# Designed miniproteins, single chains, continued (5): the designs that were tried, part 84

Each design is a single chain, and the fold is of that chain. pLDDT is the mean over its residues in the fold that is shown.

## One batch from the design tools (miniprotein)

Design m18915
Fold by ESMFold2-Fast:
Structure m18915 (fold): chain A 97 residues (1-97)
Amino acid sequence: STEAERVREAFANLSEEEYREFLAVLEATREKLAQLKAEKDEAGVKALIEQVLRYTAELFRALGRYDAAAEVEAMPATEENMEAALERLRALFEEAV
């Protein structure tokens, strides 16, 4: 019950603003990734993916999903893992509505 109460309280405080910010980050990330790939900046692509995975793990922790946060932190920094982590986080926000 305590963990469920913490998750509910986190969603009540973060849900609308954080979801809107999350959607903006999704759009900006995809746009920046496309730009870096067009420029053939492999180091920039890796750095962006690592930053997005850290951001996603922090949001999972803020939402009380420590297991998901740990899983994301353990992921190799690949485009596939980044998209999977972002979709998992989006599904969690949508579940809260």
Scores: mean pLDDT 76

Design m18916
Fold by ESMFold2-Fast:
Structure m18916 (fold): chain A 74 residues (1-74)
Amino acid sequence: EKEKKIEELLKKRDELTAQARKLAGPVNRDHRAAEAGVPLSPEEQAAVRKALAGLKKIGDEIITVQEELDKLRE
């Protein structure tokens, strides 16, 4: 049953990583705009803030999943 829990956690981590990659689009655009010295519109800035909040939440969840994986493997 330990092996089954590890497989479930690995699948959850992969799903969270895929969600994070999808949300990274607006953040990557903000980074490119900053490099070009072009300010984003207020609407684009709001989208970036929302994406960053989502990425932080997913990142925290990935850390939690990784901690559970490490605990089960050790």
Scores: mean pLDDT 77

Design m18917
Fold by ESMFold2-Fast:
Structure m18917 (fold): chain A 92 residues (1-92)
Amino acid sequence: MKEAEEILKRANKIEIGGIKIPLTDPTDPRELALAIARLYVAGEITKDEAVELARKFKLPKEDIRLFAEIIANYEGKDPEEVYEELYKAVYG
């Protein structure tokens, strides 16, 4: 729990796209996925670190998909391609 709280606090200090919704629930896997995506897009963590956090917090398929959509938009890639890569990295 404390580590999830620290990830949310780090993400809440980052401004991406000018508008951000504060992340407040460290037990919500959706908010954790959004926090990890913000940290990655901001360059605060590497892709490998993002994968390790997703694995550590046991992010469900739907939240890995959300994470993949955000990364794909940032990298200019297909969301399904990024999702397959991330799912394999987290659960393969």
Scores: mean pLDDT 77

Design m18918
Fold by ESMFold2-Fast:
Structure m18918 (fold): chain A 79 residues (1-79)
Amino acid sequence: NELLDRLNELGIKYGVLPGTLASEMGFLISERTGVPVSSLQRLINGYAFIGLLKVAESYGIDPEELIRELEERLREIYG
């Protein structure tokens, strides 16, 4: 799965654990959609990256754009 491989690459590149990566992705989706992070908590705790991508997509967020914004966020915080 190319999207999961790219997300794993980001975790390795910025030295973040899967749980941290899922949390940062959840925060980004929350910021863009207005969905509370608490509503994404099951997906975050389960490291359900495809589930998080599907939620974002259902709100009109392109997966490619979400991954670019996630890398930007990781670079700012952990880079």
Scores: mean pLDDT 84

Design m18919
Fold by ESMFold2-Fast:
Structure m18919 (fold): chain A 90 residues (1-90)
Amino acid sequence: KIEELEERAKKLLEEMVELAKKAGVPVEKLLEQAGKIAKAIVAGDKKALEEEKKRMIEELGLSEEEAEKVKEAVEELLRLAREINELELA
């Protein structure tokens, strides 16, 4: 069901917002950085992906664990978006 996938995507976005608040990072900046990670993943650019992850640690002050959690959330969001698109085409 598309609705179940949308609900899962919403929860992942809420988790990223909560992580930003707990880390003391502006939500807008974390979401902007998550968008850059998404672009790197879609492009298959492993170097850009590592650079954007490092930027989250160095510029936003996230821990390595927090940065990895954001990357995993973005990967799952992209997977859910692909599944929603497949269901819309069916």
Scores: mean pLDDT 81

Design m18920
Fold by ESMFold2-Fast:
Structure m18920 (fold): chain A 81 residues (1-81)
Amino acid sequence: MPSLEELKARLEELAEELIKLIEDMVKNGVTPEQLAKINELTREIGEIAGEILERAPDDQEFLDWLQEIEKRILELLEKLR
């Protein structure tokens, strides 16, 4: 089974990929392929984040990081309007 550290590292990689994809969509426009990729990344991020929170529910540094990433993603998505 993956360690908590491995799950956190994977989540950080996925969050960065999602942010880069949304930034590309803001700059160059939206394609159906990009929307499909966002759905897949969001699903995987949710699954990994849920697993981390289940194993370490009192990890305040992780919770603070999640809130900051969510805010950053929501701000980027607002620019797609």
Scores: mean pLDDT 82

Design m18921
Fold by ESMFold2-Fast:
Structure m18921 (fold): chain A 97 residues (1-97)
Amino acid sequence: SMAEERENQRRRMKLGLIQAIVYIILTEKRWPDDEASQEEIIERALELAKKNKDETMIKVAEELRRLIEKYGPLPREEVLEAKEEAKKVVEEYLRLE
């Protein structure tokens, strides 16, 4: 029961962190068009994920940064696709636990 409570709390915290990171990336009323501003948003998300040791969100933030470095500024639609991929990973994680 206490172990189950700890795991449920950890799971809820991980979902909250994922939502917060997605919020940081996507709740700009407009996703910025310039690479530097996009990198600042991703850096804030990455730092938050690292602070909370959320490996899933670290990977998402690092992948978004890599795409920007390789292809230049990402359109909003690419960032929304990354959100859907993050959601799929969370749903799989919840099924396995």
Scores: mean pLDDT 62

Design m18922
Fold by ESMFold2-Fast:
Structure m18922 (fold): chain A 108 residues (1-108)
Amino acid sequence: SLEEAVERARRALEEARRALEELRRAQTWEEAQAALDRIEAALDRLLALVREHPESEELRRIALEGAEILREGALEAMRKFSDDLEKVLEAIGRVLRAIGDALDLELA
């Protein structure tokens, strides 16, 4: 049901927020990458819920918040590890994904 989907979306968003806090505390790229992977997995779950309920403005809003968390997390990782080109390029890829997902949600 839509109500159950919204509850699942709220849980996925909270998981993304917790992962962002883990990223802010990350001291190694491996820790940052693990946190980014968790944010991205949560966003994947949010986008799946939007696809199942495309009429729901609330689900789209929650998914947009998830995309913003991914963008913020990727930018934070890039700031922390800016001296490594490979890490910067990986973080740029996640920023571009977050922007693309947000645009797709806004244009739907």
Scores: mean pLDDT 87

Design m18923
Fold by ESMFold2-Fast:
Structure m18923 (fold): chain A 90 residues (1-90)
Amino acid sequence: SVPLEKQVDLVAFIIAKMVREGIIPEEKIEEAARQALRFLGLPEEYVDEVVRKAKEYLEKNITVEEFAKKLGISKVDIESTYEFFKKLLI
């Protein structure tokens, strides 16, 4: 049971990672945020927050290890979410 705030932040980080790795272009960040939130059953009101945080993560070039440590989320959870979102958003 991951808290809502951590789920929103995790979605933002995953989208930023997908943009950094050339999987999705920057112009699709908002579309990706909407699709991710909708699929996870999270409120669409968080789209702007996800977009804002994703852009911040892109600018700061935060690593998976640093993100996992700061939020207290396992690297395994981040990696499984990333693989899931690659299937969902592409």
Scores: mean pLDDT 82

Design m18924
Fold by ESMFold2-Fast:
Formats: C-alpha cells, structure tokens, sequence
Structure m18924 (fold): chain A 84 residues (1-84)
C-alpha cells in the first residue's frame, strides 16, 4: 500500500530529524536507514514501534525547545497510526 509506505517513511524521517535536533547522531542515522527500508516494504510491526518511539520523542523535543519538530513528529505519528 503506497500511502502506508509514504506515511511510515515520513514518520521515520521525522524521528530521525528529532534525534538530529537533540544531537543523537547514531539514532538519527538508524531512523534514516529505517525510512529507506519502510519506503520499499510494508512492516506493520516496525510501523507500530515507530509510532511509539515518535510519541516518546515528542515531549523530549518540546522540553529542548524544538516545538516545530515536535509538532511535525506528532502529526506524522498520527497519520501513520490512522493506517494501522
């Protein structure tokens, strides 16, 4: 499903951007790799784990003052969750 792959890829990139913003370069690289993987294959388990990781990262980003990144991440997590 093309829409699912798009939503999962976009959330993975948003998580990567969030980790990059707070200086977690290794985590950012892992989620960029996951985005590439999810762009090619449907994996609902990884997608569910990604939604949970995104939700966990949102309050950390807001505390760090990255409200714009947090809002993007929250929106992308919601978009993917609606497809699960």
Amino acid sequence: MEEFKRAATELARAVAAGYLAIGKLEEAARYEALAEELSKEVDERKARELVEEGRKLVPLLREAGYDDVAELLERKARELEELL
Scores: mean pLDDT 83

Design m18925
Fold by ESMFold2-Fast:
Order: C-alpha cells, then structure tokens, then sequence
Structure m18925 (fold): chain A 61 residues (1-61)
C-alpha cells in the first residue's frame, strides 16, 4: 500500500499518481467504491487537501 503510493509519487505526477496507484491497489483487493471515494474527495477538496482520502481507505482494510 504505502510503498506503491510512495513509488508512484516519485515516478509520476506527484500526489495524483500516488492516489491513482492507491485506488488501483484497493480495487485489486476487492474494495468496491474506491473510485467513488476518490471522486468524493475531489468534490470535497478540504478533506482531500492532504491526500487523506487514500490513507483513510487503506486504514479501512
């Protein structure tokens, strides 16, 4: 989880690449709604401002 997010951030467009890798990992684990949760974070920029949406999803596993 965290290692994939860190690697994505270093290789891609920072936070956006890291968030995408985290969502893909969560969906691979059968966490339905990961994409919907990401969209909710975009609709609520204050909650997404620190990338906390991805971390909260990881903690739910």
Amino acid sequence: GAELAEKGAKEGNGGQASLGATIDYLEGRGVEGAQAAFKAGIDNPKAASGGLTGEALLRSL
Scores: mean pLDDT 52

Design m18926
Fold by ESMFold2-Fast:
Structure m18926 (fold): chain A 70 residues (1-70)
Amino acid sequence: SHMLTEEQRENLIKYLEELLREAGATDEQIEKVKEVLKNSPVGTSVRDLLEKAGVADLAEKVIEILKKRR
């Protein structure tokens, strides 16, 4: 799909926020990543979002959580 509904976008943001929280991110780091996501192309990967937000160390933990969840 080349277009996301507002509900789908909100669910994606909520899911990313939950993953970051489980990875041990602070509320400030989560807010920074959400801001980067809003200003990034739709196809930007989680790793690229975390690198742009300056929290690349969280990428490894998030990837491990994603491997467990599918």
Scores: mean pLDDT 71

Design m18927
Fold by ESMFold2-Fast:
Structure m18927 (fold): chain A 95 residues (1-95)
Amino acid sequence: MEWSNKTKILLAIFKHTNKNGPNALISQSDIKKENPDLSQSTISKTLRELEKEGILELAEERNGVRYYRIANAAKGVGLVLLEVGDAIEKELAAR
Protein backbone atom coordinates (compact mmCIF):
# COMPACT_ATOMS: atom_id res chain seq x y z
CA MET A 1 0.00 0.00 0.00
CA GLU A 2 2.34 2.67 -1.31
CA TRP A 3 1.23 5.76 -3.21
CA SER A 4 3.75 7.63 -5.33
CA ASN A 5 4.97 10.92 -3.83
CA LYS A 6 3.56 12.68 -6.90
CA THR A 7 0.07 11.21 -6.26
CA LYS A 8 0.15 12.28 -2.59
CA ILE A 9 1.16 15.81 -3.60
CA LEU A 10 -1.56 16.03 -6.30
CA LEU A 11 -4.17 15.06 -3.69
CA ALA A 12 -2.86 17.74 -1.31
CA ILE A 13 -3.01 20.37 -4.11
CA PHE A 14 -6.59 19.33 -4.91
CA LYS A 15 -7.63 19.65 -1.24
CA HIS A 16 -5.89 23.02 -0.87
CA THR A 17 -7.56 24.58 -3.93
CA ASN A 18 -10.97 23.13 -2.97
CA LYS A 19 -10.72 24.93 0.41
CA ASN A 20 -9.08 28.18 -0.71
CA GLY A 21 -10.31 28.60 -4.30
CA PRO A 22 -9.08 27.68 -7.80
CA ASN A 23 -6.50 30.53 -7.86
CA ALA A 24 -5.12 29.79 -4.38
CA LEU A 25 -1.34 29.87 -4.08
CA ILE A 26 0.26 26.57 -3.06
CA SER A 27 3.60 26.37 -1.26
CA GLN A 28 5.68 23.37 -0.23
CA SER A 29 4.60 24.10 3.37
CA ASP A 30 0.92 23.67 2.42
CA ILE A 31 1.73 20.26 0.87
CA LYS A 32 3.87 19.26 3.88
CA LYS A 33 0.89 19.81 6.24
CA GLU A 34 -1.09 17.15 4.31
CA ASN A 35 1.99 14.90 3.91
CA PRO A 36 4.12 15.14 7.09
CA ASP A 37 5.99 11.95 6.08
CA LEU A 38 7.40 13.59 2.91
CA SER A 39 10.57 15.68 3.00
CA GLN A 40 10.46 19.34 1.94
CA SER A 41 13.02 18.46 -0.77
CA THR A 42 10.77 15.73 -2.23
CA ILE A 43 7.77 18.09 -2.20
CA SER A 44 9.79 20.88 -3.88
CA LYS A 45 11.09 18.53 -6.61
CA THR A 46 7.61 17.13 -7.31
CA LEU A 47 6.06 20.62 -7.52
CA ARG A 48 8.72 21.53 -10.11
CA GLU A 49 7.93 18.34 -12.07
CA LEU A 50 4.21 19.22 -12.08
CA GLU A 51 5.16 22.72 -13.30
CA LYS A 52 7.18 21.20 -16.19
CA GLU A 53 4.22 18.94 -17.06
CA GLY A 54 1.92 22.00 -17.29
CA ILE A 55 -0.27 21.00 -14.32
CA LEU A 56 1.06 23.83 -12.13
CA GLU A 57 2.53 27.22 -12.94
CA LEU A 58 4.87 29.29 -10.80
CA ALA A 59 2.81 32.28 -9.64
CA GLU A 60 5.47 34.05 -7.56
CA GLU A 61 8.33 33.76 -5.08
CA ARG A 62 8.10 35.32 -1.58
CA ASN A 63 10.77 35.08 1.13
CA GLY A 64 12.62 32.54 -1.04
CA VAL A 65 9.53 30.28 -1.15
CA ARG A 66 8.00 29.28 -4.50
CA TYR A 67 4.21 29.61 -4.82
CA TYR A 68 2.31 27.69 -7.47
CA ARG A 69 -1.21 27.69 -8.87
CA ILE A 70 -3.10 25.29 -11.11
CA ALA A 71 -2.25 26.16 -14.75
CA ASN A 72 -5.33 27.87 -16.22
CA ALA A 73 -3.99 27.62 -19.78
CA ALA A 74 -4.11 23.81 -19.65
CA LYS A 75 -7.78 23.01 -20.37
CA GLY A 76 -9.04 20.22 -18.13
CA VAL A 77 -6.09 20.29 -15.69
CA GLY A 78 -8.40 21.19 -12.80
CA LEU A 79 -10.75 18.37 -13.78
CA VAL A 80 -7.82 15.92 -13.91
CA LEU A 81 -6.75 16.97 -10.40
CA LEU A 82 -10.35 16.59 -9.16
CA GLU A 83 -10.61 13.10 -10.69
CA VAL A 84 -7.24 12.05 -9.22
CA GLY A 85 -8.25 13.29 -5.77
CA ASP A 86 -11.67 11.61 -5.91
CA ALA A 87 -10.22 8.30 -7.17
CA ILE A 88 -7.55 8.22 -4.44
CA GLU A 89 -10.06 9.03 -1.66
CA LYS A 90 -12.35 6.24 -2.93
CA GLU A 91 -9.49 3.72 -3.02
CA LEU A 92 -8.24 4.72 0.45
CA ALA A 93 -11.80 4.51 1.87
CA ALA A 94 -12.30 1.06 0.27
CA ARG A 95 -8.92 -0.23 1.45
Scores: mean pLDDT 70

Design m18928
Fold by ESMFold2-Fast:
Structure m18928 (fold): chain A 101 residues (1-101)
Amino acid sequence: GPLTLAAILKRVADSLPDKELAEKVKNLITEAINSEDPEEQMRLVEEAILLLADHYGIEKTAELMAKAARDLFKTWTVPEEEFAKLMKEYIELLKKRREAL
């Protein structure tokens, strides 16, 4: 859900060498967490994902998210590589949606 993605993205941002990009991502995630609207939470989370994808590319962003998810959720039975594949497909859909607007 949006809050799970927010936790993953916060973990990604905490590890980024680009502090300006990290701060932009953290600000979007803070707004998402403070929102009571699930649609607004998802919109802000998706904006943070797209910021990362625009900077690092789709594949690298998916890998960063998968590593963060593994670090946060040590009991998950989903392999890191499988989660990265799912994130890559999700980010590709987000970019297509943005281009259609």
Scores: mean pLDDT 85

Design m18929
Fold by ESMFold2-Fast:
Structure m18929 (fold): chain A 70 residues (1-70)
Amino acid sequence: GSMSEEELKKKLLELAKEAEEKYGIKITVVSGPPALEKYSDEDIEKVEEMLEKGEVIIASSGEELRKALE
């Protein structure tokens, strides 16, 4: 089924909180409704590196994620 933008955002904030607890860092979610299932392994690796640096930006696609990582 299709998720609403609000539901998807809430889910990602929940995931960001889990990552914040796991890595002990402050996480900022900056994007429209993200589609994590569309991220490539390379995009995920970049997000992991950002989490280790104490930040993360969640995008709605791999292309938006690459723009955020620029």
Scores: mean pLDDT 56

Design m18930
Fold by ESMFold2-Fast:
Structure m18930 (fold): chain A 70 residues (1-70)
Amino acid sequence: AALPAEFVEAFREYDKDGDGVLDAAEVSAEFLARLDLDGDGTIRPEQLAQVLRLAGLPLTREAVRAFLDG
């Protein structure tokens, strides 16, 4: 399913190498451990979207920044 444009743009702000995933250099080890459900050392946009939805947060730029920044 397509993700909202605002969410995709916010995810890209943290995706500094532009590979479409977040790694340990782009997020804290605590967030990586919680979001990396398949243990490959990266977080996909779909995984972050799922976690935000489970937390009752909207898929907005503000929610992504608040969640990843602390």
Scores: mean pLDDT 71

Design m18931
Fold by ESMFold2-Fast:
Structure m18931 (fold): chain A 65 residues (1-65)
Amino acid sequence: MTEEEIDYAFSLLDLDGDGYITREELLKVLGKANQARVDELLAKADIDGDGRINKEEFRKYLESI
């Protein structure tokens, strides 16, 4: 996955453009039925434990799978 692909994917998930992906934004993209998967994704990617994923955490998550 390239930097451009990561930037593009992040921009699609960062619905309000604040530089973070929130649980609510993930639920909007993946659907409310996938709440458990969203919570698992946040637990794995949210290294700082702030309930949000920044671009660096998102990149590390993609590199870990």
Scores: mean pLDDT 71

Design m18932
Fold by ESMFold2-Fast:
Structure m18932 (fold): chain A 82 residues (1-82)
Amino acid sequence: SLGERTAQAYSALSQEFSDIVDLARKAIELGDKETVKLLLEAQFLLTEAALARAQGKDEEAARLEAEAKKLFEEAKKRLEEL
């Protein structure tokens, strides 16, 4: 059902949001404004992806999710190098 699909998607996004918040906290403690910006952009893209999926735009949602994942991995790598 659509409700079941939405619940699964929301659960995955909630975990990703939690990870973003944890990395943003570390970036703030280090004064790394650029990493904070990357994480905020990733969170915004995930929100846009969720909206696109709700509208049946699955290809657009997948593209936005892929972009968010790239930004998240870049932010994570930057923090590992500090």
Scores: mean pLDDT 79

Design m18933
Fold by ESMFold2-Fast:
Structure m18933 (fold): chain A 63 residues (1-63)
Amino acid sequence: SKEEIERQLKIEQDALAGVLDIHKWVLDRSDLSPTEKQNLLQRATQKRDELIKQIQKEMQQQS
């Protein structure tokens, strides 16, 4: 339904906002090495991608 699509889009938007917040937090850390910053950003991206996959799976299984 339209409502379900809108809900899933909002979830994706929230996930993107979370990734952006993590990016800012990591960039502000002067005590972390470049490698550590990259690893943290990679984890944030993985969490976003996982959420997107969950949304896509739900959309494909909608009747």
Scores: mean pLDDT 69

Design m18934
Fold by ESMFold2-Fast:
Structure m18934 (fold): chain A 76 residues (1-76)
Amino acid sequence: MEKLKKIIEDAKKNKQSSFTLDPEELVALTDEQREELLKMIEDYLKNYEGFDDKTVEEFKKALEEAIDLLRARAAS
């Protein structure tokens, strides 16, 4: 979790328009850590990128689906 937080914080500090999340870190997230990550990404997209609520929700849904797919693959 700390590595993912650092990536988002570094993106905020450097005013980067994009960042990469490690799939291995995403698979290791607990449900609580997943919610925390989604809240951090929502904050980043709304406050730094200026995305509207609909776009942010679509992004969050896509990220949740991607994490679920990665977790399913790891469990198989």
Scores: mean pLDDT 72

Design m18935
Fold by ESMFold2-Fast:
Structure m18935 (fold): chain A 80 residues (1-80)
Amino acid sequence: SLAEQLRAEAAATAARLRAAGAPEELVAEIVAAAREAADAYERYLAGDPAAKEELLAAAERLARAMREAAAVTDLDALLA
């Protein structure tokens, strides 16, 4: 499912960011936001009317955390 893919990709991204020396606070935020987005997506598919707003909020949080991590991480090390 898309939710399972999001959780798996977030875990893989977190491992790479840690290896590249990203701050643990940003890595934790990426993992947390991805988990919230995956959970909200599953509830959205189940028909929860609140889940759409929660999904969009979690997706925005994830995008922001990833932008912040990219800005403070050595991109050469991350892409190696």
Scores: mean pLDDT 81

Design m18936
Fold by ESMFold2-Fast:
Order: C-alpha cells, then sequence, then structure tokens
Structure m18936 (fold): chain A 61 residues (1-61)
C-alpha cells in the first residue's frame, strides 16, 4: 500500500507540474504521503490523487 500511495503521489505531482502547477503538485504529493502514514490505503491514495489532478484540469479548462 505505501508503494502504491507513493507511486500515485509521484504521478499526481508530475501531472500537476506538467500543467504548470508545481506548488500544487508538491502539496498533493506531501498530503498523500502523510495520509498514507496515517492508514490511507493504496487504492484510496490513487483515488484522491486522481481527484486532485482532475480538479486542477477542470479549473484550467
Amino acid sequence: DRERAEAAARRAREELEALGLPAAGKTVYQRVLEAAEQGLSGEEAEAWAERAVASARKNLA
């Protein structure tokens, strides 16, 4: 689960950086990893990271 959460966090950070939002990418990365330390499952981390990226894309559209 930690490896899945870390991969999801890193992917979201890369996608947000590609959208020109490096600060948001860093924040999402840090928050997903912190939540994973407190029991967030890998699946939940993936879903949360995907929602964060989708929200950013919607605000840019």
Scores: mean pLDDT 79

Design m18937
Fold by ESMFold2-Fast:
Structure m18937 (fold): chain A 61 residues (1-61)
Amino acid sequence: GPARARGAGELALGLGLADAEGARKTEEAMFQDPSGAGVERGVREGGASAAQARSLGRLAG
């Protein structure tokens, strides 16, 4: 429906909030795991990719 543009914006907003939460959780994990930095990067990239995939799915569907 015509909510495509608005849906994409809401999806990005939700990801922004989740990204902040993920970063905070990864900060704690960093002290327990030396690979914390890699995990944080992977989560960020995965999150953005997931939003893009969902947005594309809505547009294609």
Scores: mean pLDDT 52

Design m18938
Fold by ESMFold2-Fast:
Structure m18938 (fold): chain A 100 residues (1-100)
Amino acid sequence: SEFDKLKQEAIDVLRELKAYLEKHGRLEELFPDVDLDELIAQLEKAKTPEEMLGILSDAIRALERALEKVPPGSELAQFLREALDKLGEIRGKIAELMKK
């Protein structure tokens, strides 16, 4: 289904984000109060577009806060912005599924 596809795309974005930040030793610094594994687990358990929209909004807000902590011209800032843009696009598509 389109819902399952968008869920998997969101999970993949968060997994890539976590892997990148762990490789560079920045995960705890940038997400001190947010467990990315917990957000991934919440996405895996989400059964409705409404549930996914809530989780994605939490992830986007955490990513926006992380982006404020990095130099704006850095490779890390570009990577975080690309992840933010992808999650925003997925959130928009999930919102469209709610317009039945």
Scores: mean pLDDT 86

Design m18939
Fold by ESMFold2-Fast:
Structure m18939 (fold): chain A 94 residues (1-94)
Amino acid sequence: MEKEKKKKQIEDAIKALEMLKKIEELARKHPELDEEELEKLEKELEEEEKEWQKLAERIDKWEEEFKKEVQEILKNSKTVEEALEKLEEKKKEI
C-alpha cells in the first residue's frame, strides 16, 4: 500500500517538472510572439498555474522525509531533464 502512494507522489513530481519545462519553453519563445500569440500564451499559463497550485497542495501533504528526498533530487539536478530521469529511476525502485 505504501508503494502505491509513493509511486503516485513521484508521478505528481514528474508532472510538475514537465509543466515547468513547458512553461520555460514558452517563456523562451515569448520575445518572438505577436499580440495574438501572447494572449493565447497568457491563457495557457493561467491554466498551467491552476494545475501547479493543485500539485503544490498535494506535495504539501506528502510525508516530510519523502518530500525532502524529492527536493534533494531537484537541488542536485543541473537540468529539468536530469531531474525527470532521476525521478523515473526512483519510481522504478519503489
Scores: mean pLDDT 70

Design m18940
Fold by ESMFold2-Fast:
Structure m18940 (fold): chain A 65 residues (1-65)
Amino acid sequence: SSVKLVAQAALEMNGVITRKALSEKTGLSVKTIEQAEIEITRQTGIPITGQINNDLIKEELAKLL
């Protein structure tokens, strides 16, 4: 699942989560990252792109794995 790949990549990031960094880390296209981000936001309520990764974001992303 692209959602699980993006969630796992975001969990491994320190600092600001960006679509470029997610694309580079997962090998997925930016368009696929956008679709996965929409689904993650729908499931968690957190728009992950542009967020500084913290314990709260990591805890919510771990629930998607």
Scores: mean pLDDT 77

Design m18941
Fold by ESMFold2-Fast:
Structure m18941 (fold): chain A 59 residues (1-59)
Amino acid sequence: PSPEEIEAALQEAVEAAVPGVRARVDAQGTPHLSGARTAEELEAALRAVADTLARLRAE
């Protein structure tokens, strides 16, 4: 998938898991998260990222 498709998929998954948290993908393909207010919100967002990346790698 393209970087734009990856970023869109990550943002959709993160927003569904933790409203208000944003996901971005840098030029190296590293996801960055912002807006998490608690460790639990950060963990939920990270799980959404991991699950989405695993799905995209499986194609």
Scores: mean pLDDT 76

Design m18942
Fold by ESMFold2-Fast:
Structure m18942 (fold): chain A 85 residues (1-85)
Amino acid sequence: SNTQKKIEELWKKMKELVDRLKEIQAEMRYVDEHLPLEEQRRLTPKLIAEALRVIGDIVDIEFELMKLGVPREEVIKKINELRKE
């Protein structure tokens, strides 16, 4: 159905956003562990701001999935599975 195709598209976007959040979190760890304090002060606020934007987009996709009839519990479970990949 058209609804099923839309749900599939939203999950593809969700995976991209979750993967991007993982990349930002890995970059934040790298900055914290390997870069001088001056570079940390410059880069960390930018990475936090980008993470917050990605989280906002994830929340928007969660609401769109629920509007299409995907149960909240299923959405949360699948996001947690994507986070572990």
Scores: mean pLDDT 91

Design m18943
Fold by ESMFold2-Fast:
Structure m18943 (fold): chain A 62 residues (1-62)
Amino acid sequence: MEKGRQAGKASRDAGFVDGGTPEGAKNSALAGAQAARDLGYEVPDPETFAEEAKKSAEEANK
């Protein structure tokens, strides 16, 4: 729980910088996943997670 909260904050902070773009979503998801791994949190494959975030943002934008 604590690790997840800290990882979520890192991802949100990265997303807040570029949250409105597909590239921003990919970068924030990648940064969050890598930060979670650094905190010792088990994350799904960071590359897959980042690609999913990018595609979701592209679809959500229009």
Scores: mean pLDDT 64

Design m18944
Fold by ESMFold2-Fast:
Structure m18944 (fold): chain A 94 residues (1-94)
Amino acid sequence: MVSVEELEELLNELLSLLSTIASPEELAEMQEIVDEIIEAYRNKDLEKVKELFQKLAQLVEELLRTQPVSQEQLEQLFELWKKLNEAIKKYLES
């Protein structure tokens, strides 16, 4: 199982990268979802973690459609998103 600290670190890295692309309002919404994911993870609420992660994924996808992103930003986002998906999958499978 991925530690709460490792998940929190990955989510904070994601928010940091997204802060270079997102508006303050979009970033605030993503921050709220991240905080809820961390809380649900600590509470071992697997269904809520899955639901919130899907909501975060939809917001990130919408952001990428509506905002200009550089190739470097897109590659960094893809790598972080891959790590997060692997971490969440391991958590849900354990």
Scores: mean pLDDT 80

Design m18945
Fold by ESMFold2-Fast:
Structure m18945 (fold): chain A 107 residues (1-107)
Amino acid sequence: SRAEVEALTREAADRLQAVRDEALATKASVAEFVERMGRVLEETVERLLAAGVPLADARAVLAALHDQLLAAAEELRPELSEAEYQEMLAGIERLTAEALARLEAAG
């Protein structure tokens, strides 16, 4: 349902925000941050598939999460070197592409 998709989107968004806040508090490496974001995206994909969410709606959820991840990277940028920032952007793009491929393969 639309309400279920909205709830899953908010839960995933809140979890990504918590990962960002924890990374800042613990001074996590970019690799650790990317790994934690990857787990949130993986679990979100599994939940969307288990709920039988239509591919178009699942793609919209993933697009919203991708926008949130890019915004988080921009907010973290002042604490990162240029190399670390580029590593974070590359990680976000890879994880999002892998999540999209899983949704498309399973739908």
Scores: mean pLDDT 83

Design m18946
Fold by ESMFold2-Fast:
Structure m18946 (fold): chain A 71 residues (1-71)
Amino acid sequence: SKDEILEQIKEEMKRIAELVVKHMRSRGYSDEEIQEILKGVLDDQTKDLTSRYPDLADEIKKISEEILKEV
């Protein structure tokens, strides 16, 4: 269902964001640099996912924005 697809997308995007933050911190990047890189990663994921699921574009964009605020 639509809700199942959105839940899977949210879980996968969160997992990727957590891995990016963990990797960048382990390499000594600043919080400001991590935020900039994370934004780029989430923007790229959002572009791919909205192309694949155009009917879910607004919901996917909202998920991306929520993840960026929490990390």
Scores: mean pLDDT 86

Design m18947
Fold by ESMFold2-Fast:
Structure m18947 (fold): chain A 65 residues (1-65)
Amino acid sequence: SKLEEALKLLESDSPVKRAQGLAILREIGDSPEAREALQRIADDESVPPHVRAGARALLAEWDAR
């Protein structure tokens, strides 16, 4: 699925691939599965701070609607 592909990209050591993962999550849009995945990323201290910030920003965008 696109969601699974996005999550695998976010786990990459490549900043370009991680950016692609976030872009795919934006394309999928606001769904319970995407929100759950983004919340797990935002709360995971082992994930780089800039990736967690990206996940939180996307969740905030969706929550503002």
Scores: mean pLDDT 77

Design m18948
Fold by ESMFold2-Fast:
Formats: sequence, C-alpha cells, structure tokens
Structure m18948 (fold): chain A 88 residues (1-88)
Amino acid sequence: SHMKEGLKDLLEALSEEYGLKVLKEIADMEKEEQLELIKRKIEELDKKLKEAKEEGDKELEKKYVAQINLLKEFEKSLDEIEKKIKEE
C-alpha cells in the first residue's frame, strides 16, 4: 500500500529525529500488536519524563513530551486507517 510505504518512511525519519527506534518495527505489525507496543512505550516514556522533571532537565522533558505526543497521534491514526479499510 502506498500509505503503508509512506508511513514506514515517516516512522524511520521520526525514529532518527526523536530517538524512537521501535517506530521502525511498528509498521510491520498487526494493529493489535501496534497498540500494545505503543502503550508500553508511552508508559516507559512517562517514567523517563518523571525522572527528567525531578532532575529539572527541560530539554529531556521536551524530548519525552514530543515522543509521547507522537505515539498518541499514531494511535489515533490507526483508528482512522481502520475506518477507511472498513468502508472498502
């Protein structure tokens, strides 16, 4: 699928930019596996965000907030893709 290829390229670019190597694996997974992996990664990043806040590291806080927001948007996008597939 042209959209799947574009998603993979986007996830590779975002993996490099945000340091989220796991994003490269997500594109090849089934939706259920993608959602579970995303949830686990958000939980991991929430813990790191708390540590960064305790240390007063504003740069790490911004990084982890951006990574969490990216994963949450990807989770929403999976629902939109599913709706389009069901319409076909």
Scores: mean pLDDT 71

Design m18949
Fold by ESMFold2-Fast:
Structure m18949 (fold): chain A 66 residues (1-66)
Amino acid sequence: KKIEELQKKADSYKKMADEYNRLAEELRRQAEKDPSFEPQARHYQALADYYNKLYEKYKKEIEKLK
């Protein structure tokens, strides 16, 4: 049960990271034409990186429990 809950959280964070990475890439494309989108692109990239780190953290917790 505990491992299943951690895996569910890990999968959720991975989905969040993927979503924010997609948003960042879309905004980076828009920033090519309008630099005002660049701060937003960086913000979503930071969020994607943050959730990826959470995913890795939970993967490590699962590995510890095995």
Scores: mean pLDDT 83

Design m18950
Fold by ESMFold2-Fast:
Structure m18950 (fold): chain A 73 residues (1-73)
Amino acid sequence: SEVEETLELLEEGMENNDVTKIVGAVLRLIGLKLEGKLTEEERKFVLEKLEELKKKYPEYKSLLDSLIKSLEE
């Protein structure tokens, strides 16, 4: 799944502080939403994973909060 691969890329970027991976994953998730390619179930799954990542990587909380808001709107 492109959603699962993108979330894995995001977590790898956060773990390694790889800005290129983080930015690439964020833009891909936003792109999937804007293109209407996220189902309601996939959107919910992404939001749940982003909440988990906020607890695991609190240094990225502001970025993840912004991404969550973008995906909910």
Scores: mean pLDDT 86

